# Ledger of designs, part 62: designed miniproteins, single chains

Each design is a single chain, and the fold is of that chain. pLDDT is the mean over its residues in the fold that is shown.

## One batch from the design tools (miniprotein)

Design m2281
Fold by ESMFold2-Fast:
Structure m2281 (fold): chain A 60 residues (1-60)
Amino acid sequence: SLLERALKLAEEKGLDDLVLAILQAKENPDNEELYKKAIELAKEAGLDEVVELLEKALKG
């Protein structure tokens, strides 16, 4: 899934805050705010691929 790919990339980079945010979005898929938090953290980290994966996951 898109979230699993995003999670693996965040884990490979050692970005613990982003990893936790992605896990929270996975656990609460109807909570758009958790996806937006994960996207913001990915943007701050400069991980364009993770941003794209999370945005696609949010859209359905």
Scores: mean pLDDT 83

Design m2282
Fold by ESMFold2-Fast:
Structure m2282 (fold): chain A 82 residues (1-82)
Amino acid sequence: MEEASRQASEDLLKVAESAEEFVEILSKEQKKVNEESKKIEEEAKKKAEEEPERREELLKEAEEEIEKLREEGIKRAKEKVK
């Protein structure tokens, strides 16, 4: 017979496994967002060095693109969780 204590331990293991899957999905999406954000920032910095007069505009556009990318990443992570 399954005792209440053993059943509670099995339920906790299932919750832990589901939490691990969720954390893995979030971690992968966050890593993608971080890598893409770094590329956008690096490209904007390079363009700003070539066109100093447009530096503020180029950096602002990069910040907006990065912010949009972070929002999309969070949205994708949420959609992957059933």
Scores: mean pLDDT 73

Design m2283
Fold by ESMFold2-Fast:
Structure m2283 (fold): chain A 90 residues (1-90)
Amino acid sequence: MLSKETAEKRIKVYEEVLKKDPNNALAWTELGKAYLDLGDYEKAIEYYEKAIALDPENAEAWKNLAKAYEKLGKYEEAKKYYEKAKKAKE
């Protein structure tokens, strides 16, 4: 879990990374985490979906996507994405 200040610093760092390399799946995942920690679940979902589109084997991105859906009260979608995270680790 990131503090608000740490999350804001991470956003700036990874936005600069993505300006140079928009195909960096790790940078999209880190932006998703920062927005999740800030409580902006809709942006977290957008950025995790970009990470997964680039790297569908990223179990952490699937797990955090599930967590964001859970925070929005979308429990059925969250269950589906937790199962995707398990398969990505296999």
Scores: mean pLDDT 83

Design m2284
Fold by ESMFold2-Fast:
Structure m2284 (fold): chain A 71 residues (1-71)
Amino acid sequence: SRVEELKRELTEALLELARATQKLAAGELSEAELEEAIALARRAEEVRRELLALAGEEALREALAAAQAAA
């Protein structure tokens, strides 16, 4: 379903952003990787809004929990 697609996309985006944040903290993030992370953060916000509108807060919580569990 669209909801499951959005949950997967949000979970994957949050995991990639967490990796970028770790690299930034270590001084290892390139300028290109920073630009990619900014674009991904914008896309994650779009996905979050769409997921919330279609499936409500519970689906958003599930996606966030999945990202936390995988990190």
Scores: mean pLDDT 85

Design m2285
Fold by ESMFold2-Fast:
Structure m2285 (fold): chain A 64 residues (1-64)
Amino acid sequence: MEELIKKASELAKKAKEEKLNIVDENGNVYYEVENPKGDIIVDKEVGETIKLLLALGIDPAELE
């Protein structure tokens, strides 16, 4: 779980900085940005970890 949280945080920070959505290969969206320039494709476990953090009121892009 800790490794997934770290990876989710790193990917969310990248998505926010680069203006990319985080999606899986099936088109499920886990992290959205305004006017995206593209998508980061992640596996289901990373995507669900991002979704869990958001559900807890934690923005993974703001984790240090």
Scores: mean pLDDT 79

Design m2286
Fold by ESMFold2-Fast:
Structure m2286 (fold): chain A 117 residues (1-117)
Amino acid sequence: MAKEAVELAKKGAEAAGDGGGAAGAAHAGAAGAESAGGGGEMVSEAALKAGEAAGTGTGYSAAVTSGSGAGAQSYFLGSEGGIEAAKSGKEGAEKSGNEGAAKYAEKAAELGIEAAK
């Protein structure tokens, strides 16, 4: 599961055009940026805005690009926020016609739900 989740997050981010994880990037990226002490009020703000965009179902690429760090991957398998981000990413990708991104986001949400059990 963890290895598959990392690969799906990576492919979701590639489909969106930058390094990140479809299945947790927005939520975990915000948390990861804060916890990493990456000086990252700027990085945290970007991650929060990407999460907000994902919540509208139209910001899939913005959501997946902001949380490519280890924090995003660590949160992916057990985070409610990671599951929510993946579901929002799927909806946004479907609306934009990005079938590849939608497929990875769907699989990522499935893995997150299984991990949360």
Scores: mean pLDDT 43

Design m2287
Fold by ESMFold2-Fast:
Structure m2287 (fold): chain A 60 residues (1-60)
Amino acid sequence: SSEEKVIALYLQSRGVSPEVAEEAAKRLAELNRRYRAGEISGDEHVAQMERIIREAKLRS
């Protein structure tokens, strides 16, 4: 999706490797979808987003 591509590009600009950025972007796009659908709270969205980004940076 266009959202996944934008997120992956952003993560790469922050030092995440391309392969890890693509996987993290897919997870972040799904997390954003769940938040927009009301399936998770704002606090859960922020906490999971921060965890995914941190793990991606550590794996790069």
Scores: mean pLDDT 88

Design m2288
Fold by ESMFold2-Fast:
Structure m2288 (fold): chain A 62 residues (1-62)
Amino acid sequence: MTLEEFEKDLKEKGLSDELIKKYSSVHGLDPTTFSSLRSFGVSDDILEPYFIDQVKKGLEKM
């Protein structure tokens, strides 16, 4: 999924623009953050592809 699609889904789930920007940032996307987003009703189908992409990018930098 794209970052734009991820941000759109979070907005449709009732998250504020400030929280969406925080969680969509590379630095803010870790397993704990995704666990929190799941508890607020964001589906794994939305979170998991974005998480995998961020992990891959992190591994490329290490």
Scores: mean pLDDT 60

Design m2289
Fold by ESMFold2-Fast:
Order: sequence, then C-alpha cells, then structure tokens
Structure m2289 (fold): chain A 99 residues (1-99)
Amino acid sequence: PVFDPLSPEAVEAMLKAIEEAEEELKRLAEEGRVSREEAEEAIRVLRRARELVARGTVADASMAILALAVAAVFSENPEVSEVLRKTLDRLSEALNAAI
C-alpha cells in the first residue's frame, strides 16, 4: 500500500538530498547566479518536500517528488530548475530502491 512506511535509510537519503539542494541554492544566490527571491521560492518548495518526506510513507515521498517536478517546470532560472531536477532524481532513486 502507498501508506506503507519507508525504511529509515531511504528517508535519511531523501532528507540529505533536500538539505544539499538548499545549500546549493544558497551558494548560487551568494555567487549572484540566482536572485534572492528565486532562491527563497525554491527553498520554500524544498522545505515543503522535506516535511512530506519526514512523514515517511511512499505516498508522501511521491508528493514531494511531484512538488519538485512542478517547481522545476515553472522555474524561469535554468540553474534553479537544474538543482530541483537533480534533487527530484535523487528522491526518485531512493524511493525506487525502497520499493
């Protein structure tokens, strides 16, 4: 069932990917490659994805992946879009390995 709990290892891998993405967006903003507003909006989506992943179910992780996919498509900055897509791929790999 989609509400079955994910392994702690899968959850930790997903949370680590989100944390690293937040750090990369902050770095890109500090370097002037992304505006502060673009970085803050993307980080807000990543924080929501983290809340979902922390619930520890397949359904919640899938919703986190969908939220990142939507944000990546609607991001006007290609560097922000790339960070979000790479994070989505890492979450998808961790989820696929857990199923």
Scores: mean pLDDT 86

Design m2290
Fold by ESMFold2-Fast:
Structure m2290 (fold): chain A 60 residues (1-60)
Amino acid sequence: MLPIYRAVKDFTAPAPWMLSFKKGDLLEVLKELGPGLYLVRNLKTGEEGVVGSNLIEEVK
């Protein structure tokens, strides 16, 4: 299973390659892109995009 993260706050993407989400949304990490950046899929909407690591926390 790919790592699941949770959004710590609401976020509105300023660019089409970034993901918009709501606090508490579950995000599946598809790939680590570099320092503090992840490609994720929102499990609620099925949308994919880039998110900053400071906006998400790992669910364990």
Scores: mean pLDDT 81

Design m2292
Fold by ESMFold2-Fast:
Structure m2292 (fold): chain A 54 residues (1-54)
Amino acid sequence: SRAQELLERFAALRAQAAAARERGDDEAAARLEAEAKEVARQLQEEIDKALEEA
């Protein structure tokens, strides 16, 4: 499902951001965190839409 795809993308971005911070790549970490935030917003929209249609 779209929600499952977004959840997996969010988890992957969070893991990549954590790895970037561990290696001291603050620029990559900030970029990945921004991408994760956008994916989280899209995931919330999908969840909200599903709940409204229930």
Scores: mean pLDDT 83

Design m2293
Fold by ESMFold2-Fast:
Structure m2293 (fold): chain A 102 residues (1-102)
Amino acid sequence: GAEELLERAEELLEEAERAFEEGDLERALELLAEALRLLEEAARLAREEGDEEALERAREGLRRLLELGKRILRAAETKEEILRAIGLILRAIGLLLDIELG
C-alpha cells in the first residue's frame, strides 16, 4: 500500500542526503530518481484509497526531494548531472501540482 512505498521513499531520501554530503552526486541522483518513482506510486495509491494522510506524506517527500535536487543542481559540474537534476526537479514539481490542483 501507499504506507510501505512512503517508508521506502523516505529511507531513500535520507540515503540520498548522505550520498550528497559525501560528494557522491551520481549515487544521490540515482537514489532521488528511485524515491521519486515510489512517491509517484504512493500518491496515486493514496488518491485511489482516499488516504489524505498518505497524500500529505507524499507531498512532504516531494518537497524534500525538490530541496535536495536544487542543492545537487548547484553542486553539479557535468552536463549529465545538471540535466538529471533538472529532470527530477521538473517531475517533482509536476507531481506536487497534480496533488494540489486535483
Scores: mean pLDDT 89

Design m2294
Fold by ESMFold2-Fast:
Structure m2294 (fold): chain A 71 residues (1-71)
Amino acid sequence: ARERALKLADEIVAGNRASPEQKELARRALEAVIDGDLERAAELIAEASGVSREQAEAAARRAAALIEKAL
């Protein structure tokens, strides 16, 4: 289950035309979501996209819910 989620995260990041730095941050954010560390995920999302902390926290929670539903 967790291993499948990590593979999906890698595929999502690979399909994005973002910079290498943004792809690295996105992958780490997805790994943090999969591991249940939503605070770290929010920090990485905010760094990658420049959104507010509150928006990044909402995005991390939404990503966690989608990953749980996909597994």
Scores: mean pLDDT 71

Design m2295
Fold by ESMFold2-Fast:
Structure m2295 (fold): chain A 57 residues (1-57)
Amino acid sequence: SGVEEAAAQLRAWGEKHPEIMPYVQQAVDEARGAATPREALLALARGAGKALEVYQA
């Protein structure tokens, strides 16, 4: 599914960049707790945005 693929890509990015991993892990954990695929994708998108801000700092 798109959720599983997005989560895997976000985790792979976090594994290459330890500084963003806490944000990636939080996003994945929130996505796992989501009631719907849409909510899971929104959680991943929000976490990816936070991770990107840290990565570009």
Scores: mean pLDDT 84

Design m2296
Fold by ESMFold2-Fast:
Structure m2296 (fold): chain A 64 residues (1-64)
Amino acid sequence: SKEELIELAESARKRGEVAEKRGDYRLAGGAYRASGELYLKAGDPEKAEESFERSRKAFERAGL
């Protein structure tokens, strides 16, 4: 359901934040990307874009 997709997206975003605080930018980038994809499937393009932006910045910090 849409609600389940949003919960999964929020969980992925929180995992990205934890990884980012630990300096694991590669894991953070992947988690934020997953969050963005889940928000997009849930019909929330604005939150998806925020997550994709965080993913891009995290991968940039990882040297990707």
Scores: mean pLDDT 90

Design m2297
Fold by ESMFold2-Fast:
Structure m2297 (fold): chain A 60 residues (1-60)
Amino acid sequence: HMEEVLERIRRALERLRASPPGQHDDEALQEIVRATNELLKTMTPEEVGRLVRQVVEELA
């Protein structure tokens, strides 16, 4: 379950990075918000923040 939600965040972040300057991928942003809210239902904000940061750093 958690792994699936993190994969959704990863894919959405990849889409945002692929977007041209000045173009806003609203679908990708909405997916990140939805996935983050799903994690917050079962985890603390600190735990969610650490996981999201790890995904962002992995993509860098």
Scores: mean pLDDT 75

Design m2298
Fold by ESMFold2-Fast:
Structure m2298 (fold): chain A 86 residues (1-86)
Amino acid sequence: LEEERKELIERIEELAREAREAGDVMTAHALEHARRALEEGDIEQAVRDLEAALELARTFGSPEAIVERVEELLREAKRLLEREKE
């Protein structure tokens, strides 16, 4: 769980950087929020923040590669949340 959370944090940080470089500041901000939530151990908030990031990426027409990676990170965050609830 700790290792999986750390890996997820690193991947979100990298994607937030790429979103900023692509000019999608709104999606980058939502991703940074999700990263902070995971650092604080609030996986439920991280899932909500990643759902917001996905909606923003789709709504404002982010590159397909960024949208796909947000979808992947969201799936992983949801799996992590399910494991914490058990």
Scores: mean pLDDT 82

Design m2299
Fold by ESMFold2-Fast:
Structure m2299 (fold): chain A 86 residues (1-86)
Amino acid sequence: SEEDIEAAVRGMKAATEALRKVEEYVKQGKLDEAVQAARDILASIPDREAAEFAGGLLVGILKTIPEYRELAERIDAALDEVLAAM
């Protein structure tokens, strides 16, 4: 439905913001701060479906980069915690 498309668009915007923040911290060697930034952005999304989509997209992209696999697993765990709190 149109509502599902709107949730997907919100999720894509949030995932893009999270990717940018993660990249900024990773460039500085601040992996804990990268995970926290991703968690904070995902937790700021009011709709569970948009948060799940954003987090899934973020984790999926990071998993395609071998050097970021451990980071992706940490963010995936953070996503599970965020969704459990919703």
Scores: mean pLDDT 84

Design m2300
Fold by ESMFold2-Fast:
Structure m2300 (fold): chain A 76 residues (1-76)
Amino acid sequence: AREAMELLREAAKYALEGDEEKAIEAVRKAAELALKVEDEELRKQVKDALEQVAELAESKGLEKAAKTAREEAEKV
């Protein structure tokens, strides 16, 4: 299951809606799931998606969500 990627799609949706707390929760859950997967290609996809969520959150003024997404991207 690519549940981490589905959570990152939800994080992007929450960022678009301006729901910073839900965006942060989805980002953290996605990163945790990615760290449990022994698949380098999936981890790379999650890292790229986290960086995209960070840019989207920053564009909406959600500085905490953007910072959290970038910090989690460095861990993956």
Scores: mean pLDDT 81

Design m2301
Fold by ESMFold2-Fast:
Structure m2301 (fold): chain A 80 residues (1-80)
Amino acid sequence: SMEIEELEKEIEKIYEEIKELAKKLGEKGKELLLEAEVTMGLALLAIGVGKVTGDEEFTLEMLKKQLKELKEILEKLKKL
């Protein structure tokens, strides 16, 4: 699915931005970085489940949810 591929790329991009910003913040960014790592784990799990089950709709919904969570984490990091 092209939509799944686009979501994966956007998730990867936001996660890289989170890692870079958290690195600059050091200790202040640590908790939000850990939240982002958990969110990425859930995204990877959703991709794996989708590959096994063929449930593309489930994978899309889960990836959209995790992308939203990562964007919220990034905005919280920017306010630190």
Scores: mean pLDDT 88

Design m2302
Fold by ESMFold2-Fast:
Structure m2302 (fold): chain A 70 residues (1-70)
Amino acid sequence: AEELYNEALRAAEAGDLERATRLAVEAVKTGKMSPIKVVGLAMYLVAVGLDIGREEEGSRAALEVLKASE
């Protein structure tokens, strides 16, 4: 669970939003992430999307992460 979270952060830092989104959704689906970490990850993906000029992709990633927590 934590490993997937860390891999998602590394992928996002590298600007790979597609990989970051897949890893983030997998991490959240484990059910072992705290709500604060889930929200933080979603917000981080939005921020990365804005930074690299892919705002729509970042927002979509955040929505997928939040939906996976339900």
Scores: mean pLDDT 79

Design m2303
Fold by ESMFold2-Fast:
Structure m2303 (fold): chain A 60 residues (1-60)
Amino acid sequence: MEELKKLIEELKKNPTPEVANRLVTYLQKQGKPELARKVLRLFTEKKWDEAIKLVEEYLK
């Protein structure tokens, strides 16, 4: 979870495809492929705020 929080913080400061891909890969490795798929879709649509919010809701 610490790594996920770091990736979210990095994405908030510097929203790039590289950071987005690292986050999606992390979610897949954590056994959350459906969440990873939803987040990836939002990233491809440039809905950065919605993608970040979805991941933050998962951390609750």
Scores: mean pLDDT 79

Design m2304
Fold by ESMFold2-Fast:
Structure m2304 (fold): chain A 89 residues (1-89)
Amino acid sequence: KKADEHVERALKAMEQNKYEEAIKHFEEALKIDPNNPNRAKILTAIGLVYLKLEQYDKAIEYFEEALKIDPSNPVAKELLEEARARKAA
């Protein structure tokens, strides 16, 4: 589906270090399918992109949103802790 195509394009953009393009495609995927079963994973991926861009406040916000949907997500918890630590440094 169109939302899945945007997720694929976002992941390819991340591999190419095209972080702004990756964010755009992840956001478009969520707009097309706001009830996407992978919403928490997509939010975690957006947070990771902001973490790589050293925009720690935005990274934290996206990881917290992902954890509201899936509180047991170990990847989002670990990345949230890293983003908080890097912001404090």
Scores: mean pLDDT 84

Design m2305
Fold by ESMFold2-Fast:
Structure m2305 (fold): chain A 87 residues (1-87)
Amino acid sequence: SIEREILGALALLYLWLARKYIELGDGEGAKEFAEKAAELAKESGIPEVMRAVAERLRELARLAEEKGLLETAEHLRELARELEEAA
């Protein structure tokens, strides 16, 4: 449906914003947009979307860890875990 396609597109946009915040060293902004992406993935109800978003969150967690944003990295891994369990 159009609604589910919109949710998927918004989740991808929020993941891109989260990445930009990590690149800038802003862990709080990264967490906010990552949480929004995870919420949209859950709302979509599509297991494939939830798994794809979880995988991207794990990639962002690795980047955050490389940037020294350790709390952000752990939060992103927790969001990924929740999505994997719900999928």
Scores: mean pLDDT 86

Design m2306
Fold by ESMFold2-Fast:
Structure m2306 (fold): chain A 65 residues (1-65)
Amino acid sequence: SKEEALKKAGEALKKAIEEGDLATARAAGWQVGKVLGVSTAEGGALAGKAGGIDPELAAKAASAP
């Protein structure tokens, strides 16, 4: 389901942030953004919220260069 996909993406994003793996964080945000029709940063924020992470921190990690 959409909710399960968001939670799974949020868990992956949380682990990526903890490990400093910005490429994985960006990929998670991009995938959620693609599915929901929003930007990678917004996708990261939505995944972060579902995974129990601060949405602003999640968006920043997903949009990091």
Scores: mean pLDDT 80

Design m2307
Fold by ESMFold2-Fast:
Structure m2307 (fold): chain A 90 residues (1-90)
Amino acid sequence: ASEKLLELLGKLQEAIKEPALKYEEALKNKDYEEAIKYLEEIKELAKKAKEEISKLLEEEPELAKKALETLDEDIKLIDEEIKELKEKLE
């Protein structure tokens, strides 16, 4: 169960590498539309990871809850960044 949680978190970490790099490049170029696109992609990957981790709540309730809380905070921070970038486009 804890091993499954680490595997799911590891898969998320690998999946976000490319969109995170592209997000950083877009910010450097002041391409806020592209930056928002990659943040939305990272957010979607985090949401999918939450769905999979939620299935572990029966096996490892404490560890799964902690991981879900961390992902919820990460998604919130991504939403705040997207909002700020959208304001720069107006």
Scores: mean pLDDT 86

Design m2308
Fold by ESMFold2-Fast:
Structure m2308 (fold): chain A 98 residues (1-98)
Amino acid sequence: SPVERFAERVIEVLRKHREQVRDKYPELAADLDRVIERVRQLLAEGKSLQELMDEVMRALKEIIEKYKDDPEARKAALSVAGDVTEVYQEIVDEEEAA
C-alpha cells in the first residue's frame, strides 16, 4: 500500500539521520526517534498517506524551530525535512504511474 511504503521509507530516512546526529546532538536524535514512533502509531491507527505526511512535517517544523539558534542542528533538521518531502513525491509519482 502507498501509506505502508511511505511509512517504511520515512522511518529509514529518520533512522539514517538519527545515526548521523546521535553523537553530537543526542537531543535531536531523541526528537527524531519520537517522530519514528509517531509514524508507527499513525500507521497502526490506519491514518491516510496525507495524514502521515502532514503530521511528520508538523513534527519536523517544530524540531526546526526548536534548533533555530543552532545553525548546524537546524541544517540537519532541514535536511531530514527535505528527504521526507522527496519520499512523499516518490510515492505520489509511483501511484500516478500505476
Scores: mean pLDDT 88

Design m2309
Fold by ESMFold2-Fast:
Structure m2309 (fold): chain A 63 residues (1-63)
Amino acid sequence: SAAEDVARAERALAAARAATSAAEAKSMLHGAQVLLDSTDDPEARRLAEEAIRAAQERIAELG
């Protein structure tokens, strides 16, 4: 459901921001990319894109 996709995207964004290693951030990046490819909900897509960006920033910060 759209609500489930939004909740998954919100969790992915929070997890990306909380990542404490480059490996963890890469795992969160992959999860967010999979979600973006699988959801048609505009809000879930927006949050998944933010999660991708947050994960990329954390990879750069930690690696």
Scores: mean pLDDT 86

Design m2310
Fold by ESMFold2-Fast:
Structure m2310 (fold): chain A 59 residues (1-59)
Amino acid sequence: LEEAKRLLIEEGGLSEKQADDAIAAIKELGVEIGRRLLVKFAGVPEEVAARVGELVAAA
């Protein structure tokens, strides 16, 4: 999960709090819904959201 958080901050442009909230949302709502929310509402690039989803699913 630390790597997912780092990607969201460095590549996604999110703050630490936003990255923590995003990971929690993916864990609660599932990878597909969490990924869509990251791209649509947080402005995270599609490729970054996909990689983060994979890391969260593997944890």
Scores: mean pLDDT 78

Design m2311
Fold by ESMFold2-Fast:
Order: structure tokens, then sequence, then C-alpha cells
Structure m2311 (fold): chain A 60 residues (1-60)
């Protein structure tokens, strides 16, 4: 489901933010790449949207 994919994206976003010292743009890019590796059925646009939402949610 999309909710399960967003939950996974949040975990990936936490790791990406740590790896990139809180750089939001770098974290979104890294999270997008990891999402496409894990869920190759996703379009790049959908993966980027999920990554951006996940990074924003983690930073709250």
Amino acid sequence: SMEEKLEEAKKLAEEALKEHNGDEAAAVAATTRKLLEKFPELSEATARTLAALAVAEVLK
C-alpha cells in the first residue's frame, strides 16, 4: 500500500538525513534512489514525492 511505502520512505529519510548532515535536498535525492531500488514499480515522480514528504515529516 502507499501507506506502507511512506513508512519505509520515512525510515530511509532518517538514514539519509544522518548520512548527509541534515541536508534536505541530498536526503530527498538519496531517499528517492533507495525507494526506486526497493520498489522498482514506482515511477520516479512518485518516488520523489514520497521522499520529499518523508523528509518533511521526519524533520517535524
Scores: mean pLDDT 85

Design m2312
Fold by ESMFold2-Fast:
Structure m2312 (fold): chain A 70 residues (1-70)
Amino acid sequence: MIKVGVIALDVETGKRIELPDDLRKEFEKEAISKLKKENKDTYVLEREVDVTDADGNVRKARVIVIATKL
C-alpha cells in the first residue's frame, strides 16, 4: 500500500496555497512512480510552480509531496 500527502506553500508568505486538482494529481503520480522505480519506502518530491491567486497575481508555490510505502 502507498500513501501520498501533498503540501503547497506560497514562497513569499509561507501560507498554504491550494493547488489545482489536476496539478496535484500529476505530482502525486510522479512521486509514486519514483518511489516504485527506486524501490524506496519513502520518497519526497519538491517542486516550485507558478499559480494564479484570487487577485490575478502569479505566485510561486513550493510543493512538497511525500509518498510512503506501508
Scores: mean pLDDT 80

Design m2313
Fold by ESMFold2-Fast:
Structure m2313 (fold): chain A 91 residues (1-91)
Amino acid sequence: SNEELIKQAFEELELAEKRVEELEKEVKENPNPSPKEKTILLFELAAIKSEAYLVLKIIKKYGTPEQIAEAEKRVEEILKRVEEIEKKLKE
């Protein structure tokens, strides 16, 4: 059902938010990561962006206007947080 699909999409969005929080913590605890660690962090950030974008596409197609507005706001916040981590990693 559309309702179940939307529920799963928002659960995936919550997981993406938790992954961003974990990466923010990791970068704060290790501000001078090795080149290998930086590469892995950049792969993780790219994966989070891809997931957030795919979730937003699903919600835009099957969600209500209110659900779409919530998802757009939350995805924008994820993308801003990801950009801040990327900037710290590139120095």
Scores: mean pLDDT 89

Design m2314
Fold by ESMFold2-Fast:
Structure m2314 (fold): chain A 80 residues (1-80)
Amino acid sequence: SEKQKKIQEEVDKEVARLVAEMRAQGLSREAFYQRLAKRIEELKKKYNIKLVQVELGEDEARITLTTEDGYTVEAVVPLP
């Protein structure tokens, strides 16, 4: 679906920006989590996301976003 591709591409871009900020500013895990939560909230409003699932690993977070239309996109975010 073209809509799913657009959502995935936007999520990938937001994750890349957050990772760049983390590396440039030396963000703590707490500051990183706050920025990540804000970006997720913005994406929820923009793309009508009904479900967010987060799996925390040792060095990465896996995020699954599901829209009300049933599209699913996934992102992997390295942790500080």
Scores: mean pLDDT 79

Design m2315
Fold by ESMFold2-Fast:
Structure m2315 (fold): chain A 71 residues (1-71)
Amino acid sequence: SAIEKKIKELEEKLAKNPNDAKTWNQLGMLYMLAGDYEKAREYFEKSLALDPTNKLAETNLKIAEFNIKNM
């Protein structure tokens, strides 16, 4: 699928540059869309570790954690 191809593309990008907070956040959002909240949480945590001021990543992390707890 298009989503699966994009995930692999971004994962390859991160393998070359793991300090890319934006790409970690984008991967988290794609996994949220796929319903994989545990993986989304992991990637939002990595994004926030690199950029602690990112309110979007912080909000998305809380949403992912809420979905995990309420599964």
Scores: mean pLDDT 85

Design m2317
Fold by ESMFold2-Fast:
Structure m2317 (fold): chain A 84 residues (1-84)
Amino acid sequence: AIAEEAIKTAEEAIELAKEALRLAEEAGDEGALRLAKRGLEIAKEAIELAKTGDEKKALEGLLLAGVAALTAATALTIARKTLE
């Protein structure tokens, strides 16, 4: 169901954001750190929307989970480049 997909995508985004936070802190990259934190915030909001039992909110949660995943992946890429 959409809610289950939103939660799964958001949980994957959280793991990406945690790795991005770790690498951004090691790199001293404040931009990557801010993006990683933002990705975590969006992913948590996506999970809350998905858990409401409202199909429209679950769809909004899925869209936010996608944004969170992209934000976290971007932060991770920037942090990795700074460490190179």
Scores: mean pLDDT 85

